# Designed miniproteins, single chains, continued (3): the designs that were tried, part 51

Each design is a single chain, and the fold is of that chain. pLDDT is the mean over its residues in the fold that is shown.

## One batch from the design tools (miniprotein)

Design m9866
Fold by ESMFold2-Fast:
Structure m9866 (fold): chain A 76 residues (1-76)
Amino acid sequence: SADEEVEKARELFFKGEEEMAKGNYEKALELFDEAAKSSDKKIRALAYDNQAIVYKVLGNEEKAEEYKKKAEELKK
């Protein structure tokens, strides 16, 4: 169901945050990519925001700006 899909995406998002907190940035990006496939715009925006933070930490300013814009577009 749609509810089950959204719950799964939320689970993936929180696992991504855990990996990011541990410094496992590649794993965090993979989990956020999966969460961003959700039908829920709020979960997608949160995933894009965290991908932007990860890219900034990794020194990839271009990707950080790209994902920040993706998140901002979903908030409009």
Scores: mean pLDDT 88

Design m9867
Fold by ESMFold2-Fast:
Parts: sequence; structure tokens; C-alpha cells
Structure m9867 (fold): chain A 82 residues (1-82)
Amino acid sequence: AANSYETAAKIYESLGNKENAAKSYEKAGDIYEKLGNYDEAVKSYETAAKLYESIGNKEKANESYKKATDVAVQELKGILLA
């Protein structure tokens, strides 16, 4: 599921479709987060944010950066409190 969205995102990037690439990376991040794969979730959300930023969608870019930060904080909290 998450890997399928990453593959779709890479295909969209190769086609120059940055909006659909960003959406696919965001979906990959959502799935990785649900699976507890926080490193991959952060990477996916940051990649989506950069793509949204590159097309001028500041609202979606900020949303994706916030998701990446929130996941990174949860991962760090899990390490420090375990």
C-alpha cells in the first residue's frame, strides 16, 4: 500500500505531474504513520511538502511539513520514554 503510493508518486514526478506526485507521497506518509514506520512517514510528508511548495500550494506544503514534524516528535517521544 505505502510502497504502491511511493511508486505512483515517482511515476507522476517522471511525468512532471508534481501535484499528483505530492498527493501520492502524502498518502504514502499517512500509511507509513499508521504502520508505525515513522522514518518513512517523515520522509514521505517532507517530499510531499517540497512538491506542494514548488507548485505554489503553500497551504498543503505547510500541512505536510506539520505532519512530518508531528510524526518526528512522536518518534522521539517514543524513544525517550521507552
Scores: mean pLDDT 81

Design m9868
Fold by ESMFold2-Fast:
Structure m9868 (fold): chain A 61 residues (1-61)
Amino acid sequence: SMEEIRRIRREIERLNDEYLELLAKYEETGDPKVKEKLEEINKRLQELVARYKEELERYRS
């Protein structure tokens, strides 16, 4: 549904913003804890992007 697509897109946008903020912090500090958080967010973003593409295909079918 369009509602589900919009919900997933908002979640992707939020996580992408968080990722970019943490990436900047990691580039400045080299903090291993920040790197771990980046890896967690990256994995979740990959899952959400895959789901977003699947929902788009269902909507357009």
Scores: mean pLDDT 85

Design m9869
Fold by ESMFold2-Fast:
Structure m9869 (fold): chain A 114 residues (1-114)
Amino acid sequence: DEEIKKLESLLDKGELDWKKTIEDAIEAKKAGDEKRYALLVGVLSSAGIPEEELDKKIEEIIKSDPLERHKLISKLSVEISAKWKLIIADSTNDEEEKKKIEEEKKRKLEEIEK
């Protein structure tokens, strides 16, 4: 599947757009495309969030109104991005980078909540 290979390549390069991947997963679920949805959730779960938790969060996003939906997508994107960066920083034992990632995550989440 060319789409999977492209997403995996972007993930490997650190260029994966987590927000767009979440949006694409939402559209796949709404369209009843279970195969595409499972693949996109699999990519998102590679950041260390269980697939069951991601499915629940995506269901909550789908049921929300348009303004709240945008906020929830942005918040989930920040959480996934931070978890992925922490996995990389942990693999290199970079304590300063871990602290920077946690501080940036907190700042971005506070910005979304205001």
Scores: mean pLDDT 79

Design m9870
Fold by ESMFold2-Fast:
Structure m9870 (fold): chain A 85 residues (1-85)
Amino acid sequence: MTAEQLLEEGRRLYAQKRYKEAIEKFKEAIRLAEETKGPDDPLVAEGLINLSDAYEELGKHKEARELSIRATSTAIIGAGKEFDE
């Protein structure tokens, strides 16, 4: 499976309220995206956001918050910088 396919399967499980199974798919997607594309790839950031949402649904609010912060940091790094004058 590709990281994109794992994210899609995770979202399907999330929609079915199978949050623990969705978390497993999102973790695998993040791992595969990091191994194949690198840690700054947008797919890693997207996986982290989806994983954060699933942890929120399981009541793991602290872990969800940490993952959301990491996803935002990853997205900012990947977007580059603009000059503001």
Scores: mean pLDDT 78

Design m9871
Fold by ESMFold2-Fast:
Structure m9871 (fold): chain A 81 residues (1-81)
Amino acid sequence: GKMLSEEERERIRRNTREVLARTDEELAKISDPEERRRLLARTIADMLEGSLLGLPVEEIEKNMTPNEIGEKMEEIVKEMA
């Protein structure tokens, strides 16, 4: 499996928290719940270098509906919170 040093893991955790906070701020500016979910899904996937589902971003976008992406990203965000 892909292993990271403890320092790299901590950097990823810190960056994840920062991106989530920024995404939350951007989501507050959007009134449409579906648009919010799409923004969250794209931002989170990009932040984790495109593999929250173990797939590249391009494969996720091709193979999953926006609703399915949103559901998976919500699960991951809940786990990180």
Scores: mean pLDDT 58

Design m9872
Fold by ESMFold2-Fast:
Formats: C-alpha cells, structure tokens, sequence
Structure m9872 (fold): chain A 101 residues (1-101)
C-alpha cells in the first residue's frame, strides 16, 4: 500500500529575503516528494534534503511550479524561498506531497 502525506506552508516574503516555507522529516524508507508552489513575488524555490539541493524552480508573480525528487528515509526535507532584490513583496504558498510505502 502507498501512503500519502500532505503538508502546506505559506510565508510572506520581502525583496531580497530568504525564508523557510516548510520543513518535514520523512518516515523510514525511501519516499517520493512533490512540491507544488505559487508565488506573488519573483522567487527561487529550493527543495533540500539534509542540506543538499535536490531541485529548484524560478517563479514570477502568479506562476506555479512543481519540483519532484526521491529522498532517503529519515531525511529532513526543507522548502526554501529566496526573493529577488527587485521583487515585489508577497506570499509564497507551498504544498508538499510525500508518497511512501
């Protein structure tokens, strides 16, 4: 049986700011993670596991992006947003879906 967990995060971000949007520790066993993001700002979205960048996406205001990766069990998964210095301030919304056995 596949198990699915969903987590949501939202942050307000200022021009040039870096923010942790969501942090999650995976259960034991290999997992697939999917990050769906939407922003009101010019943002680089980073998906990290145990401090290692697994994927990134660039979002402009009103855009949506998806990052997918596989992670080891017991990994600390972080979704971070980094706003461009000339970005408008705004919200970054993230949905993290974790699929595991």
Amino acid sequence: HMKVEEKEGEVEIAPGESALVLKFTTPPGRAKVKVEAEADSDVTLLLLADGRVLGQAFLKPGEKATIEAEVEGGSTVEVRAVAHPDSPPGKVKVKLTVTYE
Scores: mean pLDDT 84

Design m9874
Fold by ESMFold2-Fast:
Structure m9874 (fold): chain A 67 residues (1-67)
Amino acid sequence: MLEKKAEELEEKGVKAYEEGNAKEAAELFRKAAELAEKAGAPASRIAALRLRAIGAEIDAELGKVIF
């Protein structure tokens, strides 16, 4: 089930972000959003996952550019 896969990826993304792996978290949230979209999830859920991915990606890029 695609939605269950999206949920598993979201949980992995949260864990990666909490462990300081913002780049990995961004990739996981992006994958979760893609699977949620394919599963026909509500636009609000897809948007939330994409926003999480963007936030994590910004954190990863800022860390790379500044340090």
Scores: mean pLDDT 78

Design m9875
Fold by ESMFold2-Fast:
Order: C-alpha cells, then sequence, then structure tokens
Structure m9875 (fold): chain A 72 residues (1-72)
C-alpha cells in the first residue's frame, strides 16, 4: 500500500478538522452560538465530501474562506 500518500492525506484531513474545530470554538467563546452551529454543519459537509471525493484542495479553500469571513 502507498502508506506515504495515505498518511499525507489523513494528516491533511486531520489538519482541516482541527482548523474547523478551532473556528467553531472561537465563535462559541465570542457568544456567536448560532453562527458556530452553522459553521460546524458546513465543516461536517466539507470534511465528509473530502473523505468521499478525496478533494482536500477544495476543502482547504472552503475552510480558509470560512476562517477569513469569520475573522474579518
Amino acid sequence: APSAEERAYLDELGELATRGQRLVEELRAAGREELAAEVEERLSEILNRAAADRDLEGARREIARLEEEVRA
């Protein structure tokens, strides 16, 4: 099995999940619970799609957009 490629993929997926979780926690800490729930739902969809389609680049762009929108 190409363990190096699979490890790189799983590492990136884990990084994206961590980034999204941190964003959700920041929103909850700021009292923006409704937006936090929306971001959490979108994050779940993004990560599930990435796992199914292996489109980490698309997932990374969408999470980066969420981070920018929330932190702007």
Scores: mean pLDDT 81

Design m9876
Fold by ESMFold2-Fast:
Order: sequence, then C-alpha cells, then structure tokens
Structure m9876 (fold): chain A 62 residues (1-62)
Amino acid sequence: DEYLEQLSKLAKEAVEAIKAGDKEKAKEYIERIEELANDPSASPLLRQLARKEAEILRKMLE
C-alpha cells in the first residue's frame, strides 16, 4: 500500500528529526503527512490516520 508506506516513512523521518532537534526538518515531514491527510483520492480512513499522526507529531514539537 503506497499511501501507508509513504505515511510510515514520513512519520519515522519526522520522529528522527524531532529527536535530532531539527524542528525545521520535522515541520517539513509533518507538512507532507498533512498533504496526505488532505488527499481526496485516499479513503477517509487513511486520511484520518494521517491526520492523527500529524497531530501527534505536532504535539511532540511543543
């Protein structure tokens, strides 16, 4: 599943950027996940999953 593979990769990269203290790079990956969450060709469930992931990652930046 291309969508889930992309989501998983972006989430892992965002977490690594957060751990490294690279907030700008982390924000870039989170924005990519938010783009997936706003993809009208994806199922509503997949978009909801991406949206929740982005929300969690945004909170980790705080």
Scores: mean pLDDT 85

Design m9877
Fold by ESMFold2-Fast:
Structure m9877 (fold): chain A 62 residues (1-62)
Amino acid sequence: GMFSEMMEFRKEVTQKLLELIKNSSSDEEFEKGLAQITEEERRRLAEMDERAKKHYEELVKK
């Protein structure tokens, strides 16, 4: 379900952030890595939003 997918996604993002903190040797590297993580997060949220919109449209049409 969407909830399980959301929880898995949050865990993945958290792990990536922790790895970024451990592996970044400069603020510049951290900012670049953070921007990439943020972009991936935005893409996944947009995908989930599209699924939610389709579900909403199905409910409204009935």
Scores: mean pLDDT 77

Design m9878
Fold by ESMFold2-Fast:
Structure m9878 (fold): chain A 61 residues (1-61)
Amino acid sequence: SSAEEEERRKKQEEIARKIGEALRVIGDALDEALRLEKEGKPEEAEKVLEEANEKAKEILK
């Protein structure tokens, strides 16, 4: 039915939105980590990636 198809679409859009947000968080963190590594701060770069990984996991819940 149309209602069931719309509900499926809404759920699919919600999942896609969450995935998009998680990917953006990871992408931003990768850019920042690369900058930090170029500045000679590899430990800070690692911390940024760890924090982004945790945040992405929360978004995907």
Scores: mean pLDDT 86

Design m9879
Fold by ESMFold2-Fast:
Structure m9879 (fold): chain A 58 residues (1-58)
Amino acid sequence: SAAEKAAEIARELAEKYGLTDEQIEKPVEMARKAAVVSPENEDELNRKVAENIVLQLK
């Protein structure tokens, strides 16, 4: 699902940016809830959503 893809991207980005396991859970849940369903650019939109969330909480 779009929500799970957004959550997975957020987890990977948070780990890449050096967030701790405790810090990762919040952006992952936020990305899952904020996930966008789109017929054309779903993956790209959810990557941007996840990146924005992780960068704000970094």
Scores: mean pLDDT 76

Design m9880
Fold by ESMFold2-Fast:
Structure m9880 (fold): chain A 79 residues (1-79)
Amino acid sequence: MEEVEEAAKEAGTTPEALLRLEELAQRAAEAYRAGRYEEAARLAEEAAELAEKEIKNEEAREKIVSMLRGKAEELRKLA
């Protein structure tokens, strides 16, 4: 996935952090498919917290965290 590779380089993050973010994204997608929107929202918030901790590039961190928190709020509206 060239998009993920470029994002990792720009964000100044580790492969381990990317794997954890992917795990949270996978679980959020599974919760969403199961109609567990509140769980999906919580997982998106957890991903935002992880991104805030593990992404060293300030601009990329702010962008990703804001995006994930916005998605969590949208998911809660579906619950």
Scores: mean pLDDT 75

Design m9881
Fold by ESMFold2-Fast:
Structure m9881 (fold): chain A 76 residues (1-76)
Amino acid sequence: KREKVLEILRETTAKAKEAYEQGDLEKALEIAIEGVREVARVLGVEEVGEALAEAARAGDGEAESELAGKLGEALA
């Protein structure tokens, strides 16, 4: 569980950082959103991951904070 989450986070972070450094902020955001969805799927909380992805695309920081907290609880 945690090992697979770390693998996803490492791959996602590396790809998102590369896109960000190349100035492709939209691609960096897409990569981060896909990584969050995959982490949520591994943790068995796909609904939270989908909702967090939607909140991130909408720029809803309050919803993002709430949902990120729920994802963190699932990891703990």
Scores: mean pLDDT 76

Design m9882
Fold by ESMFold2-Fast:
Structure m9882 (fold): chain A 109 residues (1-109)
Amino acid sequence: HMVSRVTVTITVKAKKKGDILTAAFTATGSPEFLRITWTVSDSGELLGVLGQGIDERSATSTVQVKAKEEGKEITVRSQAEFLDGEVEGRGSVFGIDEEAKTETRTERL
């Protein structure tokens, strides 16, 4: 079985220093998800994981990120590693009024 990774990238601009956004990630379609990891750009501080679950055919995680600088873009990436299957990744962001851009990419490891 080959290990693959789905990455959901969320980009949003902070209006104020100290703004807190909540980023949510869901991946579905694999019979086996192995792990979820988060990375945040230098403009954001990862405060913690609010909830995370890996079960049969789904992986879901939600984190809070604090803006370090006003007017800077924050990029939040969620990555799920999985065995087999065709995976759909989704991302969303809450707690900030600016429009978020989301991108999903899948790669074989």
Scores: mean pLDDT 79

Design m9883
Fold by ESMFold2-Fast:
Order: C-alpha cells, then sequence, then structure tokens
Structure m9883 (fold): chain A 82 residues (1-82)
C-alpha cells in the first residue's frame, strides 16, 4: 500500500492505494473505489461511482466529500488512460 498525506490551508488530504482500492480522505470525508489494473471494467465502474459520489456531495453541499470525489474521479481517469 502507498499512502501520501499533504496539508494545504489547514485541510488534510490523504490518498491511499492498496488492496485493490483507492481511498481519498479530505478533512474527514472519505471516498473509496475498487481498482483492478488487469480489468478495465472495474475502473469504469469506479469512475461511475466517483461521479455518483460527486453529484451526491454537490446536491448536499458537502464540500469536503465533493473534493474527495473529484480527486477520486481524476485518479481513475488517469488510470484509464494507461
Amino acid sequence: SITITVEVDGVTYTLTLGNGELTITIDGATVTLRIDLSNVAVQVGALLRAIGELLDAEQNGDTARRKAAEAARKAVESLLKQ
């Protein structure tokens, strides 16, 4: 597992990749997606889930979860381009 933690303007960002999952945590809000680099259908499913989380967070005004979901979407899109 790989974990990167960064603090920017008092907000803690943590990105963890391991055990077939990508987890992004921003100021206590967490988004977890399934990743399988050998199966593109899993990444497509993860992308759709990240978009769903983003829309739900935007509808509910949850800024931390919205940022976590947006970061997750961008990460999965990057994986799909490889």
Scores: mean pLDDT 73

Design m9884
Fold by ESMFold2-Fast:
Structure m9884 (fold): chain A 69 residues (1-69)
Amino acid sequence: MSMDEELRKKVEELKEEAEKLLLEGRYDEAIQKLQEALRLEQSLSNPDEKTIKSLEDGIKLAEQLKAEA
């Protein structure tokens, strides 16, 4: 498996972990996972702009949910 494929798999794993944390109301932990996923995606040789936007939108949503909690 290429390094980029390994990093993309890690991004998906972090997204799944963040979604679980959001459902549990663990917003700070979810934000940390999404930020790590965003950092990894940006480190790829060919970053996916849709994935970057999805992660940025997810962080914004988690921050809004935290503010309302």
Scores: mean pLDDT 83

Design m9885
Fold by ESMFold2-Fast:
Structure m9885 (fold): chain A 62 residues (1-62)
Amino acid sequence: SITKEEIEAFKRFDKDGDGVISKEELLAVLDISQEVFDEFDEDGDGKIDFDEFLKMVERLTK
């Protein structure tokens, strides 16, 4: 289930309101490995959408 905490985190990183977050922005802020990001970046554009972000956050907090 989507939590308010996850929604707030996504909105914090999505400054443009595009519904996507750039790889560079997430790597700099979340201090995660490139390998972890690439696993969730299904389209390979160097951006992740809200659904991919939720999966990543869930993985990091579990």
Scores: mean pLDDT 68

Design m9887
Fold by ESMFold2-Fast:
Structure m9887 (fold): chain A 77 residues (1-77)
Amino acid sequence: LRSRAEIVDALRAARSWEEMEAIVRETVAELNEARVPLAEQRAYLTAMGDTMLELGVPEGRVSRLLAEALRAVRAAA
């Protein structure tokens, strides 16, 4: 399982929105597979969201992707 810092670095290195979406979805799948507690999963989602906003991704896009990710996390718990 990658650390939050590694995921943030991956998002900063992403060259497209599609790469960012893939990183977020892959991270959620990794967290669910590892059965990471919900509180820690939320910390990852917060770090990813903050990073995407810092990179200038529109809030609406970030909110939709994180809502999808949060539903996937909750469904697996």
Scores: mean pLDDT 83

Design m9888
Fold by ESMFold2-Fast:
Structure m9888 (fold): chain A 59 residues (1-59)
Amino acid sequence: SADELIERAKKLLEEGKYEEAVFYAQQALDIDPNNEEVRKLLTEAYKKLGKEEEAKKYS
């Protein structure tokens, strides 16, 4: 489910595993494209990776 993918992405983000957090958050967004929590996770993870243009797509 999207909720399980979101929780996994949050834990990975807290662990500093930003690329893996993006991977699971993107899968959650594929299930629920309008999920604001997922969009915020992607924005934060991309900012941590220094990918400002990617972050803007979800902000």
Scores: mean pLDDT 86

Design m9889
Fold by ESMFold2-Fast:
Structure m9889 (fold): chain A 80 residues (1-80)
Amino acid sequence: SEEARRLLEEARRALEAGDYRRAQELALEAIKAAADDVDVLTAIGYILRAIGAILDAELTGDWEAAARENIELAEELLRR
């Protein structure tokens, strides 16, 4: 749980820094450490969804959709 929360915080910082590959790696590692911690798993889900939107935007060029999703995710969970 404590390790999962540390990895989640590092993933959040990597996402804020624009290092999406590092953020994804840390989020996946946090899943392994989270076990049944629903709050941590939920937060990881939001981070992975945000990363997916950004990576999809790199492939498709739809940065408006990625920006909207990241704002919504931040408001709902990561910024509350």
Scores: mean pLDDT 68

Design m9890
Fold by ESMFold2-Fast:
Structure m9890 (fold): chain A 80 residues (1-80)
Amino acid sequence: MEEIKKLLEELKEEFKKAKSYEELLEIAEKYTVKLVELLNKITDEKELEEARELLEKEGPEIQKVIDETREKLEKEEKEK
């Protein structure tokens, strides 16, 4: 659980630092692999359910960070 929380926080910070749409995609792919690896290590059904609930709760917040970063990148591209 704590490892998943830490991974999601690191994901948000990396998205905020992305300088291009390509970097956003690369970050998403990299962290998806890490997330799947962490989920595969969970052997307790209850812990897996808690991880799922955490992902559903954090999903909208992560999406907001992605959307804000995309908007920033789009604005910078138009300003050139």
Scores: mean pLDDT 77

Design m9891
Fold by ESMFold2-Fast:
Structure m9891 (fold): chain A 65 residues (1-65)
Amino acid sequence: MIIIKAVAIKDYEAKSPEELSLKKGEEVEIYEILDAEKVYARNLKTGEEGIVPKSVLEVTDLEVK
């Protein structure tokens, strides 16, 4: 499992129980890339996990080795 770190660049409200709510500036860990638009992530502040759009996240820890 690859864990990618990202930060929310805007607020996002979950539209279903499977989605993750985020506030701007909250850090997340991305556990899985589901498709071109969505990831499965954990909010590090709340500890909740769910699906979130990639458009609301900025990757902060992606080292190409």
Scores: mean pLDDT 77

Design m9892
Fold by ESMFold2-Fast:
Structure m9892 (fold): chain A 80 residues (1-80)
Amino acid sequence: LVERVKEAFPNDAEAFTLLGKILFQQGDYKESIEAYQKAIEIDPNNVDAWTNLGQVYQQLGDFDSSQQYFQLANQVREQL
């Protein structure tokens, strides 16, 4: 699924952010992370992608990564 979106919408950060949200709701945490990381790669100012990455890592019990991504989300928001 992530591979298909990368081929069809290679520069659409919003599409990858939406895909990440869908995958997270389905419990596909690894694919959700990949989708959000792609969204950030395309648009580093996508606060939703940074925030949702933090949420996925929190759900996985990786609190260090979760905290880091929430801090990055806040920093990006302040730059906008």
Scores: mean pLDDT 80

Design m9893
Fold by ESMFold2-Fast:
Structure m9893 (fold): chain A 58 residues (1-58)
Amino acid sequence: MYRVVLVGPDGHRVVLGTFESLEEARAFAEALAATLDPGWEVQVVNEAGEVVATFRRP
């Protein structure tokens, strides 16, 4: 299971969703990151709490 977490420029973290597959979590995170303001990022976190992907506005 993978969690998608929004990280603000001040370090505040908000869990936005939980996904069964890494592919679904990455797709959601990438789409969301494209709409964010500078300084915000979206992280995909595995069940162990490890960050496996990070997305920022291109």
Scores: mean pLDDT 82

Design m9894
Fold by ESMFold2-Fast:
Structure m9894 (fold): chain A 102 residues (1-102)
Amino acid sequence: DDLAIIDDALEALVNGGDLDEIGRELKKRLPILSHIPEELVLHYVLLSFALERIPMPTNPRARALVELVRNNEELFQELILETDVEKIREFIRRLVEEVRAL
């Protein structure tokens, strides 16, 4: 189940997992992500949640991360408009830190 694989990856992310390892595993396990650059896989997944293209994750902290982006105009715009890979990585780390502080 593709959604279960994505849910597991987001749980790993919000628990402080390595972004590159999580992105690599997602790209390996999900053929639909095979043409997305490894470093952008998590960004693509978060965009898919923020744009309501896939159902909400089941993990409470992962759900809180998606809701944080959807309900904050500044964070939503940053997610949509940022194209620099290193800035995207720092943005994802900031989201994880905010959710872990809850």
Scores: mean pLDDT 84

Design m9895
Fold by ESMFold2-Fast:
Structure m9895 (fold): chain A 62 residues (1-62)
Amino acid sequence: MSLEELLAKIDEIEENPKSLEEAKKEILEIIKEANRELTAAEAKKVIDKGLEVLEKLEKKYA
């Protein structure tokens, strides 16, 4: 899976979150996939995006 595909999956979770717990689980799976398949620099972009989305969702559901 490409950097673009993983970032798109995170955007999909942000747009249509099932629950905070499911969003956390899905984003962590995406981060694990990025660490396996991407360069360190690309994986960092996925991690940063995932953490940003989780922070927004936590604020929304807090």
Scores: mean pLDDT 80

Design m9896
Fold by ESMFold2-Fast:
Structure m9896 (fold): chain A 77 residues (1-77)
Amino acid sequence: SEGKELLRQKNYEKAVEAYEKEIEKRETAELLRNLGVAYFHLGNYDEAIEYYKKALEIASGVLKRTTEALLQIVLEK
């Protein structure tokens, strides 16, 4: 996906834009989690928390566990 490539390039602002467009076409837990990761790298922790929580509403298995770990990292003291 375009968002994934932009994340690899560390172009986090463009990755957010690309993931938002991808989510408009098809919302998945993986896309919501990856959007949260892009926001985390931008220092937008409130948005990262919001999208991790949205991902957890529909995630299962390994994706749920990894997203829970990412949420704990952004919430840690």
Scores: mean pLDDT 86

Design m9897
Fold by ESMFold2-Fast:
Structure m9897 (fold): chain A 47 residues (1-47)
Amino acid sequence: SLLEKAREAYELFLEAIRNPSLPADKQRELVEKANRLADEIAEEEKK
């Protein structure tokens, strides 16, 4: 559902922001996954 995707995207962004000790590749992975979910939400909202 949209709410589940929004929650997951928010949690991924929050983890990337709040954990500055996270390795760069892991931080990038979290941001990329969050952005992908955000794009899916934007597409669903167009409907």
Scores: mean pLDDT 77

Design m9898
Fold by ESMFold2-Fast:
Structure m9898 (fold): chain A 80 residues (1-80)
Amino acid sequence: GLEGLYKALEEVEKLVEEGRKLMEEGDYEEAIKKFEEAKKLLEDTERYLLSTTAVPEELKKYFEEKLEELRKLIEEAKKK
């Protein structure tokens, strides 16, 4: 249901926040793990929604933008 969706998206944001904090602390390997976990959860959530219902345009944009943000964060962490 919608509650499960909101919890999944909140968890993605929490993992991104934790990863960013690890980046600030210089713990790039742990930051990458957090970003990869967030990316997997986001991809699994999008896949579920696309398989069960018509996804609103705003939500599609959220997934696209968040996946791009995570991709860039992982690449940045790997360059350190």
Scores: mean pLDDT 82

Design m9899
Fold by ESMFold2-Fast:
Structure m9899 (fold): chain A 75 residues (1-75)
Amino acid sequence: SEAERRRRAEELLAEAQKKLDAGDYEEAIKLLEEAAKLGPPEFAAIAYGEIGKIYLKQGDFEKAKEYFEKALELA
């Protein structure tokens, strides 16, 4: 159901935050990509914005730009 997909997307975003707090950026990005595919557009916008921030912290400006542009398209 829509409610189940939304709840699962929220759980994925929460797990991604735990991975970010642990410094596990690769796993965080995987969870954020899954949340973006599963949830409604507002969840995808949040997820892509967070991926963009991860790449920016890592100095990968080109990937950061790509993901921020994806987030903006959904805003």
Scores: mean pLDDT 86

Design m9900
Fold by ESMFold2-Fast:
Structure m9900 (fold): chain A 78 residues (1-78)
Amino acid sequence: DLERIRELFEEVAEEAEEGDLRGAATSFTAAMIIAMAAFPEIPEEALKEARELIEEADAGDGEGVLEEGEEFIEELEK
């Protein structure tokens, strides 16, 4: 469910802004498990967005996390 993936990326953004990198990693991992279960193949373009999302989370940039999260979802919808 793309809605649940989006919700989890919102949790990643909130946790990253708070400096809770463990929480952010947990929410990100849950989103990836859902994506892998729902889609037979994750496009390379989506994986690039996921990597950029991790970089934004590590920087504490919640807005960047949400932007890369939406790009990830858009690549999955293709």
Scores: mean pLDDT 84

Design m9901
Fold by ESMFold2-Fast:
Structure m9901 (fold): chain A 59 residues (1-59)
Amino acid sequence: GPPPAPVYVSLDESMSDEERIQAARLIADAVKAGLLKPGEKVTVKDVAELQALIAARKA
């Protein structure tokens, strides 16, 4: 059957290309670690906020 729904993360449009690449890596690592669940919607304004959210879920 089809794979489960992906995690949805909204990034702010003001983020640079470098920040978007870093955010994509962090999201992939967080999904792999089970810190973000399929079908979850997350909105972050920058990489620092995304890092803080992931760190909070690790604790």
Scores: mean pLDDT 73

Design m9902
Fold by ESMFold2-Fast:
Structure m9902 (fold): chain A 76 residues (1-76)
Amino acid sequence: SLEAEVKRALADMYVAMARKALEQGDFETAYELAKKALELSREVDPVDPDVYRTLAEIYEKLGKKEEAERYRKLAE
C-alpha cells in the first residue's frame, strides 16, 4: 500500500540521518532518529535489519552494552 511505502521510505531516511549523526559523534540525535525509524518500521513488517544494527551501534556508543547486544541479535 502507499501508506506502507511512505513509512518504509521515511524509516530509511531516518536511518540514514541517524548514521550521519553517529558519524558526527552526536549520539543523542542519532538515538532519537533511529527510534523514529523503529517506530515507523514496526507499523510495516518486516523491520529492516539496518534499523536494529543502527540502534545497536548507538547503544554501544552510549555505553549500554546489554541493549546494544539485544539489538544486534535482532538484526540477525
Scores: mean pLDDT 83

